Designed miniproteins, single chains, continued (4). Designs and how they scored, part 87

Each design is a single chain, and the fold is of that chain. pLDDT is the mean over its residues in the fold that is shown.

## One batch from the design tools (miniprotein)

Design m15005
Fold by ESMFold2-Fast:
Structure m15005 (fold): chain A 68 residues (1-68)
Amino acid sequence: MPLTTEEKIELIKESAKFTIDYLRSQGRSDEDIRRIVHGMVDDLATHYDLSPEEKEEVLKWVDEYIQS
């Protein structure tokens, strides 16, 4: 079934959250977590054909979650 842009963004955010929580449990630094998760978001945004602006909003959300 085709995914909406909102559903694609939500899936990326869920994947990012899971990865951040996992890497934190492994004792990774915030810098390492950010690098790894930004790479994952880049790959998923490309796969889902997200615009650069949509990708930037997801990356900002990731940075906010890491700092929470």
Scores: mean pLDDT 84

Design m15006
Fold by ESMFold2-Fast:
Structure m15006 (fold): chain A 78 residues (1-78)
Amino acid sequence: SSEEEKRLEELKKKALEDLEKLKEWLKSEEASFLSEEERKKLLELIEEAKKRVKEAKSEEEVFKVMGELQRKIKEILS
């Protein structure tokens, strides 16, 4: 199933690009309203998500990691 492997690798690449974009956003002026504690927590969550995405064995696992990250970000920002 080379097609399944290709889809997984493309999904991982996109997820990792989205996570890098999120890290760059945290360094931007748009994110200046965040406290240093919130920024640190968000960076830790992003780095953990990057590791889990790289280790994921299925598209479902990638979606689960990204969904968990989104929920945790919402909790920090609420």
Scores: mean pLDDT 86

Design m15007
Fold by ESMFold2-Fast:
Structure m15007 (fold): chain A 59 residues (1-59)
Amino acid sequence: MDYLNTLSPEEIQQLGRGYVGLPDSHFMLPYYGEMLAGLSEENRAALSPEAQARIDEHL
């Protein structure tokens, strides 16, 4: 998880867009959810509301 917290806000937003674009049945969705949930609170704020809501559903 430390690596994810070294990403720029732009890179975090790009990851969030990819995550939101996945269908609910996609096999990578749990992996993305766990990965993005590992972001610090300040870095999670860089994600879209849709990405944050999807992480909250996963947790």
Scores: mean pLDDT 68

Design m15008
Fold by ESMFold2-Fast:
Structure m15008 (fold): chain A 57 residues (1-57)
Amino acid sequence: GEAEEIGERALAGALTLHREGFSVDTVLALVRREIEGVLDEETLERVLAEIRAALEA
């Protein structure tokens, strides 16, 4: 759905920022700023957790 597509785009952007040398916490803060208010809080926290797991793998 739309939330899944937003999550996939956010993950792609997060991976790019992490490759450019941004810390995991900085990347997550930037992603939160971009999608905050677009997704509900539960979905937002899930997306951020998935991105954190991917960046720390």
Scores: mean pLDDT 83

Design m15009
Fold by ESMFold2-Fast:
Structure m15009 (fold): chain A 100 residues (1-100)
Amino acid sequence: SAKDETIESLRMIADLLRQEGERLDNPALLAEADELAAVAEKLKTASDEEAIQLLREQRAEYERRAAELADGTDPLDQLLRRNYLGIAAQLDALIAKLEA
């Protein structure tokens, strides 16, 4: 089903973030991996409508975190901002698959 494919995609994204976070010793990537893995678990028992809403809420949260860093001049904050926007874009693609 589209939901099962979305759960698998989300788990694969989380696993990639965990591997990169461990390799780079980057706690922000590890935190994102844990958050996306938790969303994937919630999707297992969610309806399709609830799954879409959960993904929209997670996308909005990453967009909000990115917006808080928008005025930052620190290169580390700019890197974190790009990471949050990248994950938000991936979540947007997963939402589109569920809505189809």
Scores: mean pLDDT 86

Design m15010
Fold by ESMFold2-Fast:
Structure m15010 (fold): chain A 74 residues (1-74)
Amino acid sequence: NASPTAAGTGFSEGALRYGGNKEAVAWAGLPAAMGANFTNGSAQGAIEGSYLGAVMGGGNDKAAEGARQGAFEA
């Protein structure tokens, strides 16, 4: 099962790498973790939650895709 913590970490790392604001990323990590939790620990839920979290946290499309990739790798 995907870890909500790993999803949050992946979101932060990916978003920062692709131009996300570090303050926004720190506060938006919760949507990534909630995505994993809502889907009962599904890896797919963690990935999609990380993508949504990056978008909601003010990242652009590249930051959102980076967050998704980071969550998948974590």
Scores: mean pLDDT 54

Design m15011
Fold by ESMFold2-Fast:
Structure m15011 (fold): chain A 95 residues (1-95)
Amino acid sequence: MKLTPEVLEEAAERARGLFKKIKEEVEKLLKKGTEEDKKKAKELLDKLENVLIPDIDAVIKLAEEQGLPAEYLEPLRELKKEIEEFIKEEKKKLE
């Protein structure tokens, strides 16, 4: 598939929207603080780490292989860093 800047922007928007929803749910679960809520929060963090981050990496790699300018990849790279920091911070709260 040939990636265009528009397709990359749509991919970044979709990924950011999914991250926002998961982030809000994790924060709500951890605020409630039951063992069941903590388990659910961990499952959502694992989904970010094992599904969303690899998906973002795959899109970045494909765009780089097709020679798209770095400026169109920056939103995805920035989002990946934001997700990685969120996972690190929230995992510390799970002890």
Scores: mean pLDDT 84

Design m15012
Fold by ESMFold2-Fast:
Structure m15012 (fold): chain A 56 residues (1-56)
Amino acid sequence: MVVEVTASSGEKYSINTDTGEITNLETGEVFSSIAEAGEWLNEKLEEEKRKKEEEE
């Protein structure tokens, strides 16, 4: 079964509850677990914040 969820960052994910696979619907990246998806999201948010600070 596949379900769509919205992360706290506003990004949408597709979760396959049979396999545990999570797909980011914006980028198409596939993660093996929610923890991996969370780490990826945290890194991307940090990169965007860093870019914003460097441009200031």
Scores: mean pLDDT 68

Design m15013
Fold by ESMFold2-Fast:
Structure m15013 (fold): chain A 68 residues (1-68)
Amino acid sequence: SQEEIAENLYKMIADLAEDLMTRRGWSEAQVKARADTMVAWFRRTNPEIPEELFDEVRARLHAHIAAL
């Protein structure tokens, strides 16, 4: 489903964000910017998925990154 694709995108980027902050020393702002870039790219390559699902993924990622 489209919801499963969005959830898988969230998990992939969340895992990368954790690695970037904990192993590579990236700042919260840098990791959030990287997450935004990845979500934007995925949105462009998957136009069949509703924009609201991507907006929710972005918001969840920003909250997760801020809590790291």
Scores: mean pLDDT 87

Design m15014
Fold by ESMFold2-Fast:
Structure m15014 (fold): chain A 61 residues (1-61)
Amino acid sequence: SREEGIREVAELLGVSERQAEGAVEMVELLGRDRAIQYLVRELRVSRERAEEAVEIAERHL
């Protein structure tokens, strides 16, 4: 579910559920590349972790 995706992304990245929800919304509305860019630039996570987070989000959407 979307809620499970948000929780898994939050746990993986060590961020709040609110921040993870923003990442999931970026995947849903703007796609993979924009979501990776957001995570790397705004949340300062590594590209590898950003890619993994996006894959988690995509599985739950």
Scores: mean pLDDT 83

Design m15015
Fold by ESMFold2-Fast:
Structure m15015 (fold): chain A 100 residues (1-100)
Amino acid sequence: SPERRKLIMVEAELGTTILHLSVQARYEENPQLKEEYLEIADFLQKVTNEIAKAREAGNFDKADEIIKKTIDWLKERSKVSHPDLSKVLNSLVKNIKTIM
């Protein structure tokens, strides 16, 4: 269905960002920024799992609600994050909105 495809595309976008953050964390020399990359990657992995569970159950309203809460969280986090990380979070928000 079109609804399932949109959710799979959002999950793929989250997965791409998780990979990017994990790679950045591996090479980051600033310990605070390294920890922030790993914290956000872990959060996005949990979100991705919740979206996938809702999609598998056919609960598209629940998946949409999780995505909306995630967008709000990313926007708030980007305001207090390091500029390089803020750019990644803002790009993720834009990409998710484009899919939805």
Scores: mean pLDDT 91

Design m15016
Fold by ESMFold2-Fast:
Structure m15016 (fold): chain A 58 residues (1-58)
Amino acid sequence: MTDDEEIDRLNAVARAAYAAGATPEEVRKAVHALMKGDWDEAFKALSPEAAAAVRAAL
């Protein structure tokens, strides 16, 4: 996978989470989990509403 594709995906996740009202701390934890490939941990870092918004944006 190219670095550009990974960065675009992380940016999309961050934007979707912020649009759903996630805090900077929640977004930071979710992005770090995704960098490790741990989608379950990423969604647990977010509220249910923010997690649903991220799933819809991906």
Scores: mean pLDDT 78

Design m15017
Fold by ESMFold2-Fast:
Structure m15017 (fold): chain A 61 residues (1-61)
Amino acid sequence: ATLKARVALVLAGRDEPMTPEEIRKALGLPESELPRIQAVLDELEKAGLVRRENGGYRLVR
């Protein structure tokens, strides 16, 4: 699966918003991957698939 699909799946499994750092930890990725996670979140937000909420991101439902 792509990083985008993995990030979306993690967010789909949670009712609370997740920060990029929490998503990184949930995926078991090193801190060096934070810029890639942020880029994926920015793409998903631009597509209207996620929104910023309470300092993190969640899926638009």
Scores: mean pLDDT 82

Design m15018
Fold by ESMFold2-Fast:
Structure m15018 (fold): chain A 87 residues (1-87)
Amino acid sequence: STVERAREALERLGRALEEGDWEAAERASEELLRQIKELVEEGRLKEAVRFIAEAALRVGDALESEGRTDLAQEIRDAARAFLARHT
């Protein structure tokens, strides 16, 4: 399903970011964005929002690991607020 493919892409993104593999993270992000677009086209906006927010949280964690703590916190706070409005 589109949701399962999006989840798999999100997990690949998270793993690539944890490993500092930015090329793999970019490829996983491109795949995730394709699945998010499909969810939007299917009218599954709530699932699309959840995947966008979760991807932002994973990027925030990676930015914190790179010493970008203030930006990481700002992105994570925005992602959590976005999720709270749509769950």
Scores: mean pLDDT 84

Design m15019
Fold by ESMFold2-Fast:
Structure m15019 (fold): chain A 79 residues (1-79)
Amino acid sequence: SMDEQLMVELGVEGARLLGKELGNEELGKELEELVRNRAPPEKWVELFEKYGISLEQLEEAAKKVEEPLQEKAEELKKK
């Protein structure tokens, strides 16, 4: 449905922003593919381990992307 597409677009933006915050564009792109393919959580954990991302780094990066991700959610709702 349209709502499912909007959720995927929001997830892709979140993945891109997370990759940027973690300083790794390639990680961001691989996360985007996991979102688009609706990969299980195990694949996300494997990817973070591959890039040496700790849980603490992930939590801090997630906090910093909340505001820009909320802005993107508002943009998607206007369409």
Scores: mean pLDDT 78

Design m15020
Fold by ESMFold2-Fast:
Structure m15020 (fold): chain A 92 residues (1-92)
Amino acid sequence: MAKVTVRVEPERIPAVVEAILLLTDGIKEVHVESPDPEALERAVEIARKHGVPASGRLGEEAVVTIYTPKENADKVLRAARLAGAEAEVEEV
């Protein structure tokens, strides 16, 4: 398993989540944190529409945590960066 941490401005979270899900498959879970309740709700809805289990939590930071198979991590990183987000990967 790989854990991809994506950071972007709160208002951009829904668009970044959608870009990642359109460009990748095999994602196991998405967790969204945002200080913006509307962006949080929209991002979780987008993930669920793509058939990916998703949860949301209000927080100080705009952060998306994505769990995916190791071989898929590079695609997720590339998709996040193409959408203008910072992204890091760690093995879990």
Scores: mean pLDDT 86

Design m15021
Fold by ESMFold2-Fast:
Structure m15021 (fold): chain A 100 residues (1-100)
Amino acid sequence: SLLEIVEEFLEEVEEKLIADPEISVEELKEWVKEKLKDKVSETLLDLLLNEVETMVRNIEATREEMEERGWSEEEIQKAIEETLRKNKNLFLEALRAIFA
């Protein structure tokens, strides 16, 4: 199903951002386009590109705030993982509502 494709893709995005926290928005968008080539509509691709950009910006904001407050890298990484999980779940919930 389309929902399963999106869920699997967002899990791969989460794993990629955890493994490479310094990845640029541009590099990530190119990776997204290649992964979803011929699998989703242009409209859904644009929505997913906007979502991954939002995820990157939220990670950068969380890291900056926590570094300024003196949190350890381990604590920052745990917070980033939680932020990614929440963003993924919210996006999937929104898609499920569209299919309802």
Scores: mean pLDDT 80

Design m15022
Fold by ESMFold2-Fast:
Structure m15022 (fold): chain A 80 residues (1-80)
Amino acid sequence: MSPEEQLEQLIDQAFQLEGEGWRALQQGDREKARQLTAQLQQVVDQMEAIKKQHPDFSLSLLVRYATAAGGATVLEQQLA
């Protein structure tokens, strides 16, 4: 699998975890939301590691990466 394919898969995984985290918050399950946010942060850390090794990613992929990472930060702030 190429680094671009790996990053795309991690971005998709991050968006799924973000959606699940927000649903948990909507249901009042803050503990589940915190667990999902912790998993999301691990995925974001993996995306950042791949990005640091490969500066040649397309602008569109980097925008999607930034959106996923930003969404994780917003969700984490709601749980602080």
Scores: mean pLDDT 84

Design m15023
Fold by ESMFold2-Fast:
Structure m15023 (fold): chain A 105 residues (1-105)
Amino acid sequence: SPLEEIISKLVAVLEELQSKHPNLFAQASKLPLEEALSLLPPDIKELVQKTIELAKNVGREDLVVLIEQVTAVLAVLTVSANPDEALKEKIISTLKEAYDVLKSM
């Protein structure tokens, strides 16, 4: 299903961050959603908030948790002194795909 593909992609970006940037992954695991959102550009913050609300509306708590974890990861990458720009863009692209899939339901 399109949702299962999105879940697989979200899990894959979390695994990639843990492998490539374990210290940033550890920082992300401690970052509350509200604090993570405050570190993101306004357009990305809005995208995340809308995607979480859509995931809640379809009753997918597992997807809500994954989006929150990926958001924390994106936030720590955004404030990093040496940002992994390719991974950051991959995360943003995956969040946009998640939004599009959820909006179509």
Scores: mean pLDDT 86

Design m15024
Fold by ESMFold2-Fast:
Structure m15024 (fold): chain A 68 residues (1-68)
Amino acid sequence: SLVDRLVEALRTLSDDEFRRLVMKLMSEASEANDQDKELLITRALEVWGEYRAGELSLDEAIARIREA
Protein backbone atom coordinates (compact mmCIF):
# COMPACT_ATOMS: atom_id res chain seq x y z
CA SER A 1 0.00 0.00 0.00
CA LEU A 2 1.02 3.66 -0.32
CA VAL A 3 0.96 3.95 3.50
CA ASP A 4 3.41 1.04 3.89
CA ARG A 5 5.67 2.52 1.17
CA LEU A 6 5.73 5.94 2.90
CA VAL A 7 6.43 4.33 6.32
CA GLU A 8 9.32 2.24 4.89
CA ALA A 9 10.68 5.34 3.10
CA LEU A 10 10.59 7.35 6.36
CA ARG A 11 12.57 4.56 8.11
CA THR A 12 15.18 3.88 5.38
CA LEU A 13 15.68 6.85 3.03
CA SER A 14 17.84 9.95 3.48
CA ASP A 15 16.08 13.33 3.77
CA ASP A 16 16.84 14.16 0.11
CA GLU A 17 15.64 10.73 -1.12
CA PHE A 18 12.43 10.99 0.95
CA ARG A 19 11.71 14.49 -0.42
CA ARG A 20 12.23 13.29 -4.02
CA LEU A 21 9.94 10.28 -3.47
CA VAL A 22 7.19 12.47 -1.94
CA MET A 23 7.44 14.96 -4.85
CA LYS A 24 7.17 12.12 -7.40
CA LEU A 25 4.19 10.49 -5.61
CA MET A 26 2.41 13.87 -5.28
CA SER A 27 2.91 14.57 -9.01
CA GLU A 28 1.48 11.12 -9.89
CA ALA A 29 -1.52 11.58 -7.54
CA SER A 30 -2.24 15.07 -8.95
CA GLU A 31 -2.09 13.79 -12.55
CA ALA A 32 -4.54 11.00 -11.57
CA ASN A 33 -6.82 13.49 -9.69
CA ASP A 34 -6.59 11.17 -6.66
CA GLN A 35 -7.45 13.57 -3.82
CA ASP A 36 -7.28 10.84 -1.15
CA LYS A 37 -3.68 10.00 -2.15
CA GLU A 38 -2.80 13.72 -2.29
CA LEU A 39 -4.11 14.17 1.28
CA LEU A 40 -2.18 11.10 2.52
CA ILE A 41 1.06 12.29 0.85
CA THR A 42 0.58 15.83 2.26
CA ARG A 43 0.09 14.38 5.77
CA ALA A 44 3.20 12.20 5.38
CA LEU A 45 5.25 15.27 4.36
CA GLU A 46 3.94 17.29 7.35
CA VAL A 47 4.61 14.40 9.77
CA TRP A 48 8.12 13.97 8.29
CA GLY A 49 8.78 17.69 8.93
CA GLU A 50 7.67 17.33 12.58
CA TYR A 51 9.83 14.19 12.98
CA ARG A 52 12.89 16.03 11.56
CA ALA A 53 12.24 18.98 13.92
CA GLY A 54 12.33 16.56 16.90
CA GLU A 55 8.63 17.17 17.69
CA LEU A 56 7.71 13.51 17.05
CA SER A 57 9.54 10.23 17.69
CA LEU A 58 9.89 7.81 14.77
CA ASP A 59 7.18 5.54 16.26
CA GLU A 60 4.79 8.51 16.67
CA ALA A 61 5.47 9.64 13.06
CA ILE A 62 4.79 6.11 11.73
CA ALA A 63 1.55 5.91 13.77
CA ARG A 64 0.31 9.24 12.34
CA ILE A 65 0.99 8.14 8.74
CA ARG A 66 -0.80 4.81 9.37
CA GLU A 67 -3.86 6.61 10.84
CA ALA A 68 -4.32 8.59 7.61
Scores: mean pLDDT 83

Design m15025
Fold by ESMFold2-Fast:
Structure m15025 (fold): chain A 104 residues (1-104)
Amino acid sequence: VIGVLVELLKSKNSNVQEAAAIALGNLANVVDGDLLGALPILAELSEHENENVAEAAVIALGKFAQNEDMRVQTFAVETLKKLLKHKNEKVALTAAEALGKIGV
């Protein structure tokens, strides 16, 4: 399932990318090697021109920041911290909200 969702993140349809990011966020507590492959793609989507896709990706990264796998957690937290300086105010605000929920 996770591998298929990672492929859907690469869709040219923004509605599919948004849905895949949301679905991966809902699986953020699963310890699975495919999640490591999703992280760089979610980081790219957090800077997407479609604000719904970008926000969904940032929210998914926020959920991944609470994952038991330290590699997943560290990548997600560092990506969210980088997004605090993003030029798009909505992306930066969503990243701040995600970090706030995890106590950072």
Scores: mean pLDDT 79

Design m15026
Fold by ESMFold2-Fast:
Structure m15026 (fold): chain A 93 residues (1-93)
Amino acid sequence: SVREELERWIEEAGTPEEVRKLVFEAAEKAESEKEALIAGYSILADYALKEERYEDAEKYIERALSRIDDEKEKETFKEGFERYKEKIKEKKK
């Protein structure tokens, strides 16, 4: 299940309860299992970026990308993530 997959990643990362809550709220609002996983991994990647754990953030984004079937949507998602990462880095200078 989506919950079991996301819970494994949350436990592995030692994710705080407030971030875990956001992940599951996003998953519950999703219209499909695929959308729920993409949303969950995106929230985990955002948290990892804010903690400056860039390798973990990349792992979560690659997991989200693996659930997107359209190549153009994958490219847009990846470009959005890279722009957001740069914005987070700039704010911490």
Scores: mean pLDDT 77

Design m15027
Fold by ESMFold2-Fast:
Structure m15027 (fold): chain A 66 residues (1-66)
Amino acid sequence: DAFRQRVADALRNALVDMGVVDQATADALGQQVIRDGSMTPVIDRLVRDYGVDPDELRRMVGRYMG
């Protein structure tokens, strides 16, 4: 699904630009978005494990989606 791939790519770019994770981890999380069809499990994990602000992450992902 091209839309899921676009969301995954936007999430990868946002995470790397925010300095939250390295490229390899961002790639793995992008694959998880494609598998789950949702960003919600990945956002929940990032908040829990990395202390990411979910609102900032959503804004950054939105910027990369256009």
Scores: mean pLDDT 82

Design m15028
Fold by ESMFold2-Fast:
Structure m15028 (fold): chain A 63 residues (1-63)
Amino acid sequence: SKKREEVLKEAEKAMKEIDKYTPEEIGKRFNELLGKLGKYLSAEEVLEVTGKMTDKINEHMKK
């Protein structure tokens, strides 16, 4: 699905640019992504992507 590819690219971009965000902006942007992921991805893919996002957030915030 075209929307599936767009959401995956948006998630990749957000993770790549995480160091440009404040903690509040990280929370807002990633919460918006969670909603989109749930609409266009399978449950297994959602778990994989959200796992990667959580790891990236934890890495960034626990510097």
Scores: mean pLDDT 78

Design m15029
Fold by ESMFold2-Fast:
Structure m15029 (fold): chain A 78 residues (1-78)
Amino acid sequence: ISQQDIDDAERMAKSVGEAVKRTALKFGVSPEEAEKYGEEVKKKVFDALVKAKAAGASDREQLDIIAQIAQQAVDELK
């Protein structure tokens, strides 16, 4: 994959990780635990997107992967 693909994956992963961190804080998770959880989700999204881009996944397929990881992460907070 290209450096642009890696940069795009990093930006998307950071965005999703921050969103999950904010959701965890709203559910009463401590700031330290919310940060760790956000970083874990960020890494999962990054790894999944890099793999998907390497496999030639479409933009729609990449968005579906992101949505699935984010939804699972939020559900685990309940």
Scores: mean pLDDT 83

Design m15030
Fold by ESMFold2-Fast:
Structure m15030 (fold): chain A 79 residues (1-79)
Amino acid sequence: SKKKKALEIEKEIERLIEEMEKALDEGNYKEAEEIWKKINELVKKLDEIDSDLAKKFLSDNRDRVLSLYLKLMEVKGKS
């Protein structure tokens, strides 16, 4: 079902957030950047499947996701 797919995507995003935190802590900034791209792709897919669940997930994880993005931008510099 669409609901089952949405929940699986949400679970995968949570896993990737944890992996990105670990990559940043270990100084693996290239890995963190690739994980960030995957998170953005999965968030878009989640919004396409279940927009309300995507909005709730982003609201619930706003500070954590924003913190990770800011840390990545500090170490990556501008493209």
Scores: mean pLDDT 83

Design m15031
Fold by ESMFold2-Fast:
Structure m15031 (fold): chain A 89 residues (1-89)
Amino acid sequence: MKLTPEQREALRAALEALLAAAKSGDPEAMLAAEQALVDTLRALLKTNPEVARGLHRLAVETARRSKAKTDAERLAEVAEALLARLDTL
């Protein structure tokens, strides 16, 4: 199923917020942005479960494979990987 323009924009906004939080290095901002992304993916799971599960899997695998030494750098890599995947959906 194709993402609606509204679903695509909501995902992009959440991922851009996650990347901005990661660049700030603020743990509280990073946690809030991660929670917002989780909420967005949970909503997407009701309409586009394969897309939601694919993005979640990519996030987990990107974090696991990351050679980043800080949580902020790892979170930035996750956000960038998910934004790149969104452009293919």
Scores: mean pLDDT 84

Design m15032
Fold by ESMFold2-Fast:
Structure m15032 (fold): chain A 80 residues (1-80)
Amino acid sequence: SMEEKIKEAVKLGKTLIDRARRVLEKAREQGNEDLIRKVREALSEFAKAKEDLVLGKITLEEYKARFAEVQARLDEVEAE
């Protein structure tokens, strides 16, 4: 059902948020203020995407696209 697909998408989103929190902690340890800002911005954008999905303001396809964008940004910042 659509409700189950939304639940699964939200569950995957929690994994991405946990990953972003680990990147943020490492950035704080390094004193990398630019990286801290970028990760916080990505987290904020993704939090809005999750809210918009739950409220029916965006489609699952759009949410997955935003998930992929945030994931790509995290992949880029973790490429040391």
Scores: mean pLDDT 81

Design m15033
Fold by ESMFold2-Fast:
Structure m15033 (fold): chain A 63 residues (1-63)
Amino acid sequence: ATLTFVAVKDYTAKSADELSLKKGQKVTGEVVGIDKENKTVTVKLADGSEKKIPGHAVKPAAA
C-alpha cells in the first residue's frame, strides 16, 4: 500500500541516501524499511528510488 507522509518540520538531507523535507511537504511512497536505532524510515518513491527519512521529521497520513 502507498502511504503519504507529511513533514512536521524542515529537514536538510545529511547524505545522498536521505530526502530533504520542507515543513508541510507531502511525500508519497511505500515503506520498505524502518531503522529504529537511527529512527529513520526508508521509502520507495514513485520513480522506484529509495530514500531515508528521519521518523521524527514526518508523520504518516492515510491516502
Scores: mean pLDDT 75

Design m15034
Fold by ESMFold2-Fast:
Structure m15034 (fold): chain A 97 residues (1-97)
Amino acid sequence: SKITKEAEELAKKGIEAYEKGDIKTAKEYLEKLKKLAEENPNNAEVWYYLAQVLYKLGELDEAIKYLEKAVELDPNNQITNLLLNSLKLEKKQLAEE
């Protein structure tokens, strides 16, 4: 959909800005993605892309929360389920150190 394409482009630009060290621009794209998710709360893909940006910015707990929302909306999406399980495992491993 147009909304899914917009979410993907915002996530890509946010992650690219972060990888270049432009934290301000990365956070601006994150806020645009948060707004897009709030305006489209039943679109699993928007929550998925929001979670990807949050994870890249080190916000592990918030990323897990929004991936759980994406799975609730689209429980058979293998990519979302694999990412959620991976981040939950990472959180468990960090708590054991």
Scores: mean pLDDT 89

Design m15035
Fold by ESMFold2-Fast:
Formats: C-alpha cells, structure tokens, sequence
Structure m15035 (fold): chain A 104 residues (1-104)
C-alpha cells in the first residue's frame, strides 16, 4: 500500500513537472526543460532506491518555493496563473512524498 502510494505520487509529480515545462513559451527552452525533467526523474528513481531521497525532496521544495516567489512578482497573465497553480499543486504532492519517505 505505501509502496503503491509512493509510486503514484512519483508519477503524478513527474506528470506535473512535464506539464509545467510545456507552459514555457519558447519552444527550444521548452524542449530543454522536458529533457531535463526526464533526466531528473530517472536520477530521482535511482536516489530513491540507493540514496537519501528526503534530501532530494527538500532540494526540490526549496527550488519550487523560490519559483513561486519569483512568479508572484511577474504580471498576472493567464499563463502565469496556470504556472502558479501547477507549482502549488506540485508542492502539495512533494510534501506528501516527503511525509511518506520519513515514515518508511
């Protein structure tokens, strides 16, 4: 059950990261962000099996909170509102993932 929930959260976080990357208006930068996310996801799966996954989650939470702070300073456009919504949703999933890893 816990392993199934952990897998579900990881897949949802990965899907959200790809959706956030897809909102990048520059096609070249968008492709680079998608490729970076695929590599990061593979690295996280390896870290989950062999290393300290909590340290990775803490790092991602710090980056995400910084991105939200930066985004709130930008003009209130539909694109920026959608990005903010997805980033806040991703933070909720990362917090749940962190709690599951702490209790594993």
Amino acid sequence: DVKARLRELLEKIHALNLEIASLEPDPERRQALIEAEEQLYQSFLHTLETGDAIAWVDYELDIEKRQIKALKKLPDTPENREKLKLLEERIALLEELRELLRNK
Scores: mean pLDDT 75

Design m15036
Fold by ESMFold2-Fast:
Structure m15036 (fold): chain A 92 residues (1-92)
Amino acid sequence: ALKYYMQGEKYFSEKKYEKAIEYYKKALENSDAHDFIRGGAHYIRGMALLELKKYEEALEDFEKARKIYPKDPAITEGINEARKKLGLEPLP
């Protein structure tokens, strides 16, 4: 899991969003991944999906990240950005 997570971060920083999504998917497919890897992978994958204008998929990943980190304001901001792009009401 960690190797794929780190590779995904590298591609995200290089603005290679499709490759970042692929590697975060590989990290998430590892069932023994710790909450840090799972939550972070969903969050950054959501961010990459926002950049690719795949707002519904981005919202799904942010909601999965929020289940792991329910009080993280960065995740709430990602959810609200995706919701806004979809014409939905933002969360409080």
Scores: mean pLDDT 78

Design m15037
Fold by ESMFold2-Fast:
Structure m15037 (fold): chain A 84 residues (1-84)
Amino acid sequence: SAEDIANEIVELAKKLDKDKSGKASKEEIVEALKELGLPTATAEAIAQEILDALAPGSDTVEFEDLKKYLIEKAAKSIEKILSS
């Protein structure tokens, strides 16, 4: 489900957050998406789209905002890519 995909991405990003900043960097989002099975170019494009939507001009997003965005806007597209 969209919620399951969103939760998996957020948990992967949290595991990559070694500094416990409470925020996901673009690099952490890219690596989480790649671990989920997305190609590097697709992961980078989606991560940039997320940052542009949630934190324009920043390189980090709050995990709670990331989760909400993924559920509402991105998880369904990611699920479709993974099922292709």
Scores: mean pLDDT 78

Design m15038
Fold by ESMFold2-Fast:
Structure m15038 (fold): chain A 96 residues (1-96)
Amino acid sequence: SMEKEKLYEEGLKLAEEAEAKNPGAGKAARGLLEYAKELGLYELGLEAVEEILKAKDKEDAEIAEVAAQKLVEISEKKEEKEKEKKEEEELKKLLE
């Protein structure tokens, strides 16, 4: 999807901006963006990068807290999607 590609590219630009101001923030932003991309969670990836960019001038501990919160949000959405897929597969087997 061209929309998903645009979200990822925008995230990369913002992660580069964060890295220019704070290398630790940039690394966290890129990591979260790539993790979200692998899971197909492009909107959450962009959101995570935006929040880290907002925190780029804060202390490393505060940036780490933002990154940890966004990692949890992405992981919870992954688990939600995996649960839905498993329930759909189990329902399909019952209809055999």
Scores: mean pLDDT 82

Design m15039
Fold by ESMFold2-Fast:
Structure m15039 (fold): chain A 61 residues (1-61)
Amino acid sequence: SSEEEQLLQKLLEFGRLMNLSKEQLLSFIDNEKKIAEETLSPEEAKRVNEILDRVAEKIEE
């Protein structure tokens, strides 16, 4: 989806800008998932975390 594609590009750009390894970028995504669970409604957290999971899969390949 366009949202997934945009988020993937933003996270890859952030990783490059911050000189993060793949492992560090994946760790950042895991932390973002936890923050979403703590700050968003259950419905919104589920939606965001499904997108983050798909983006993480693309980064891990």
Scores: mean pLDDT 85

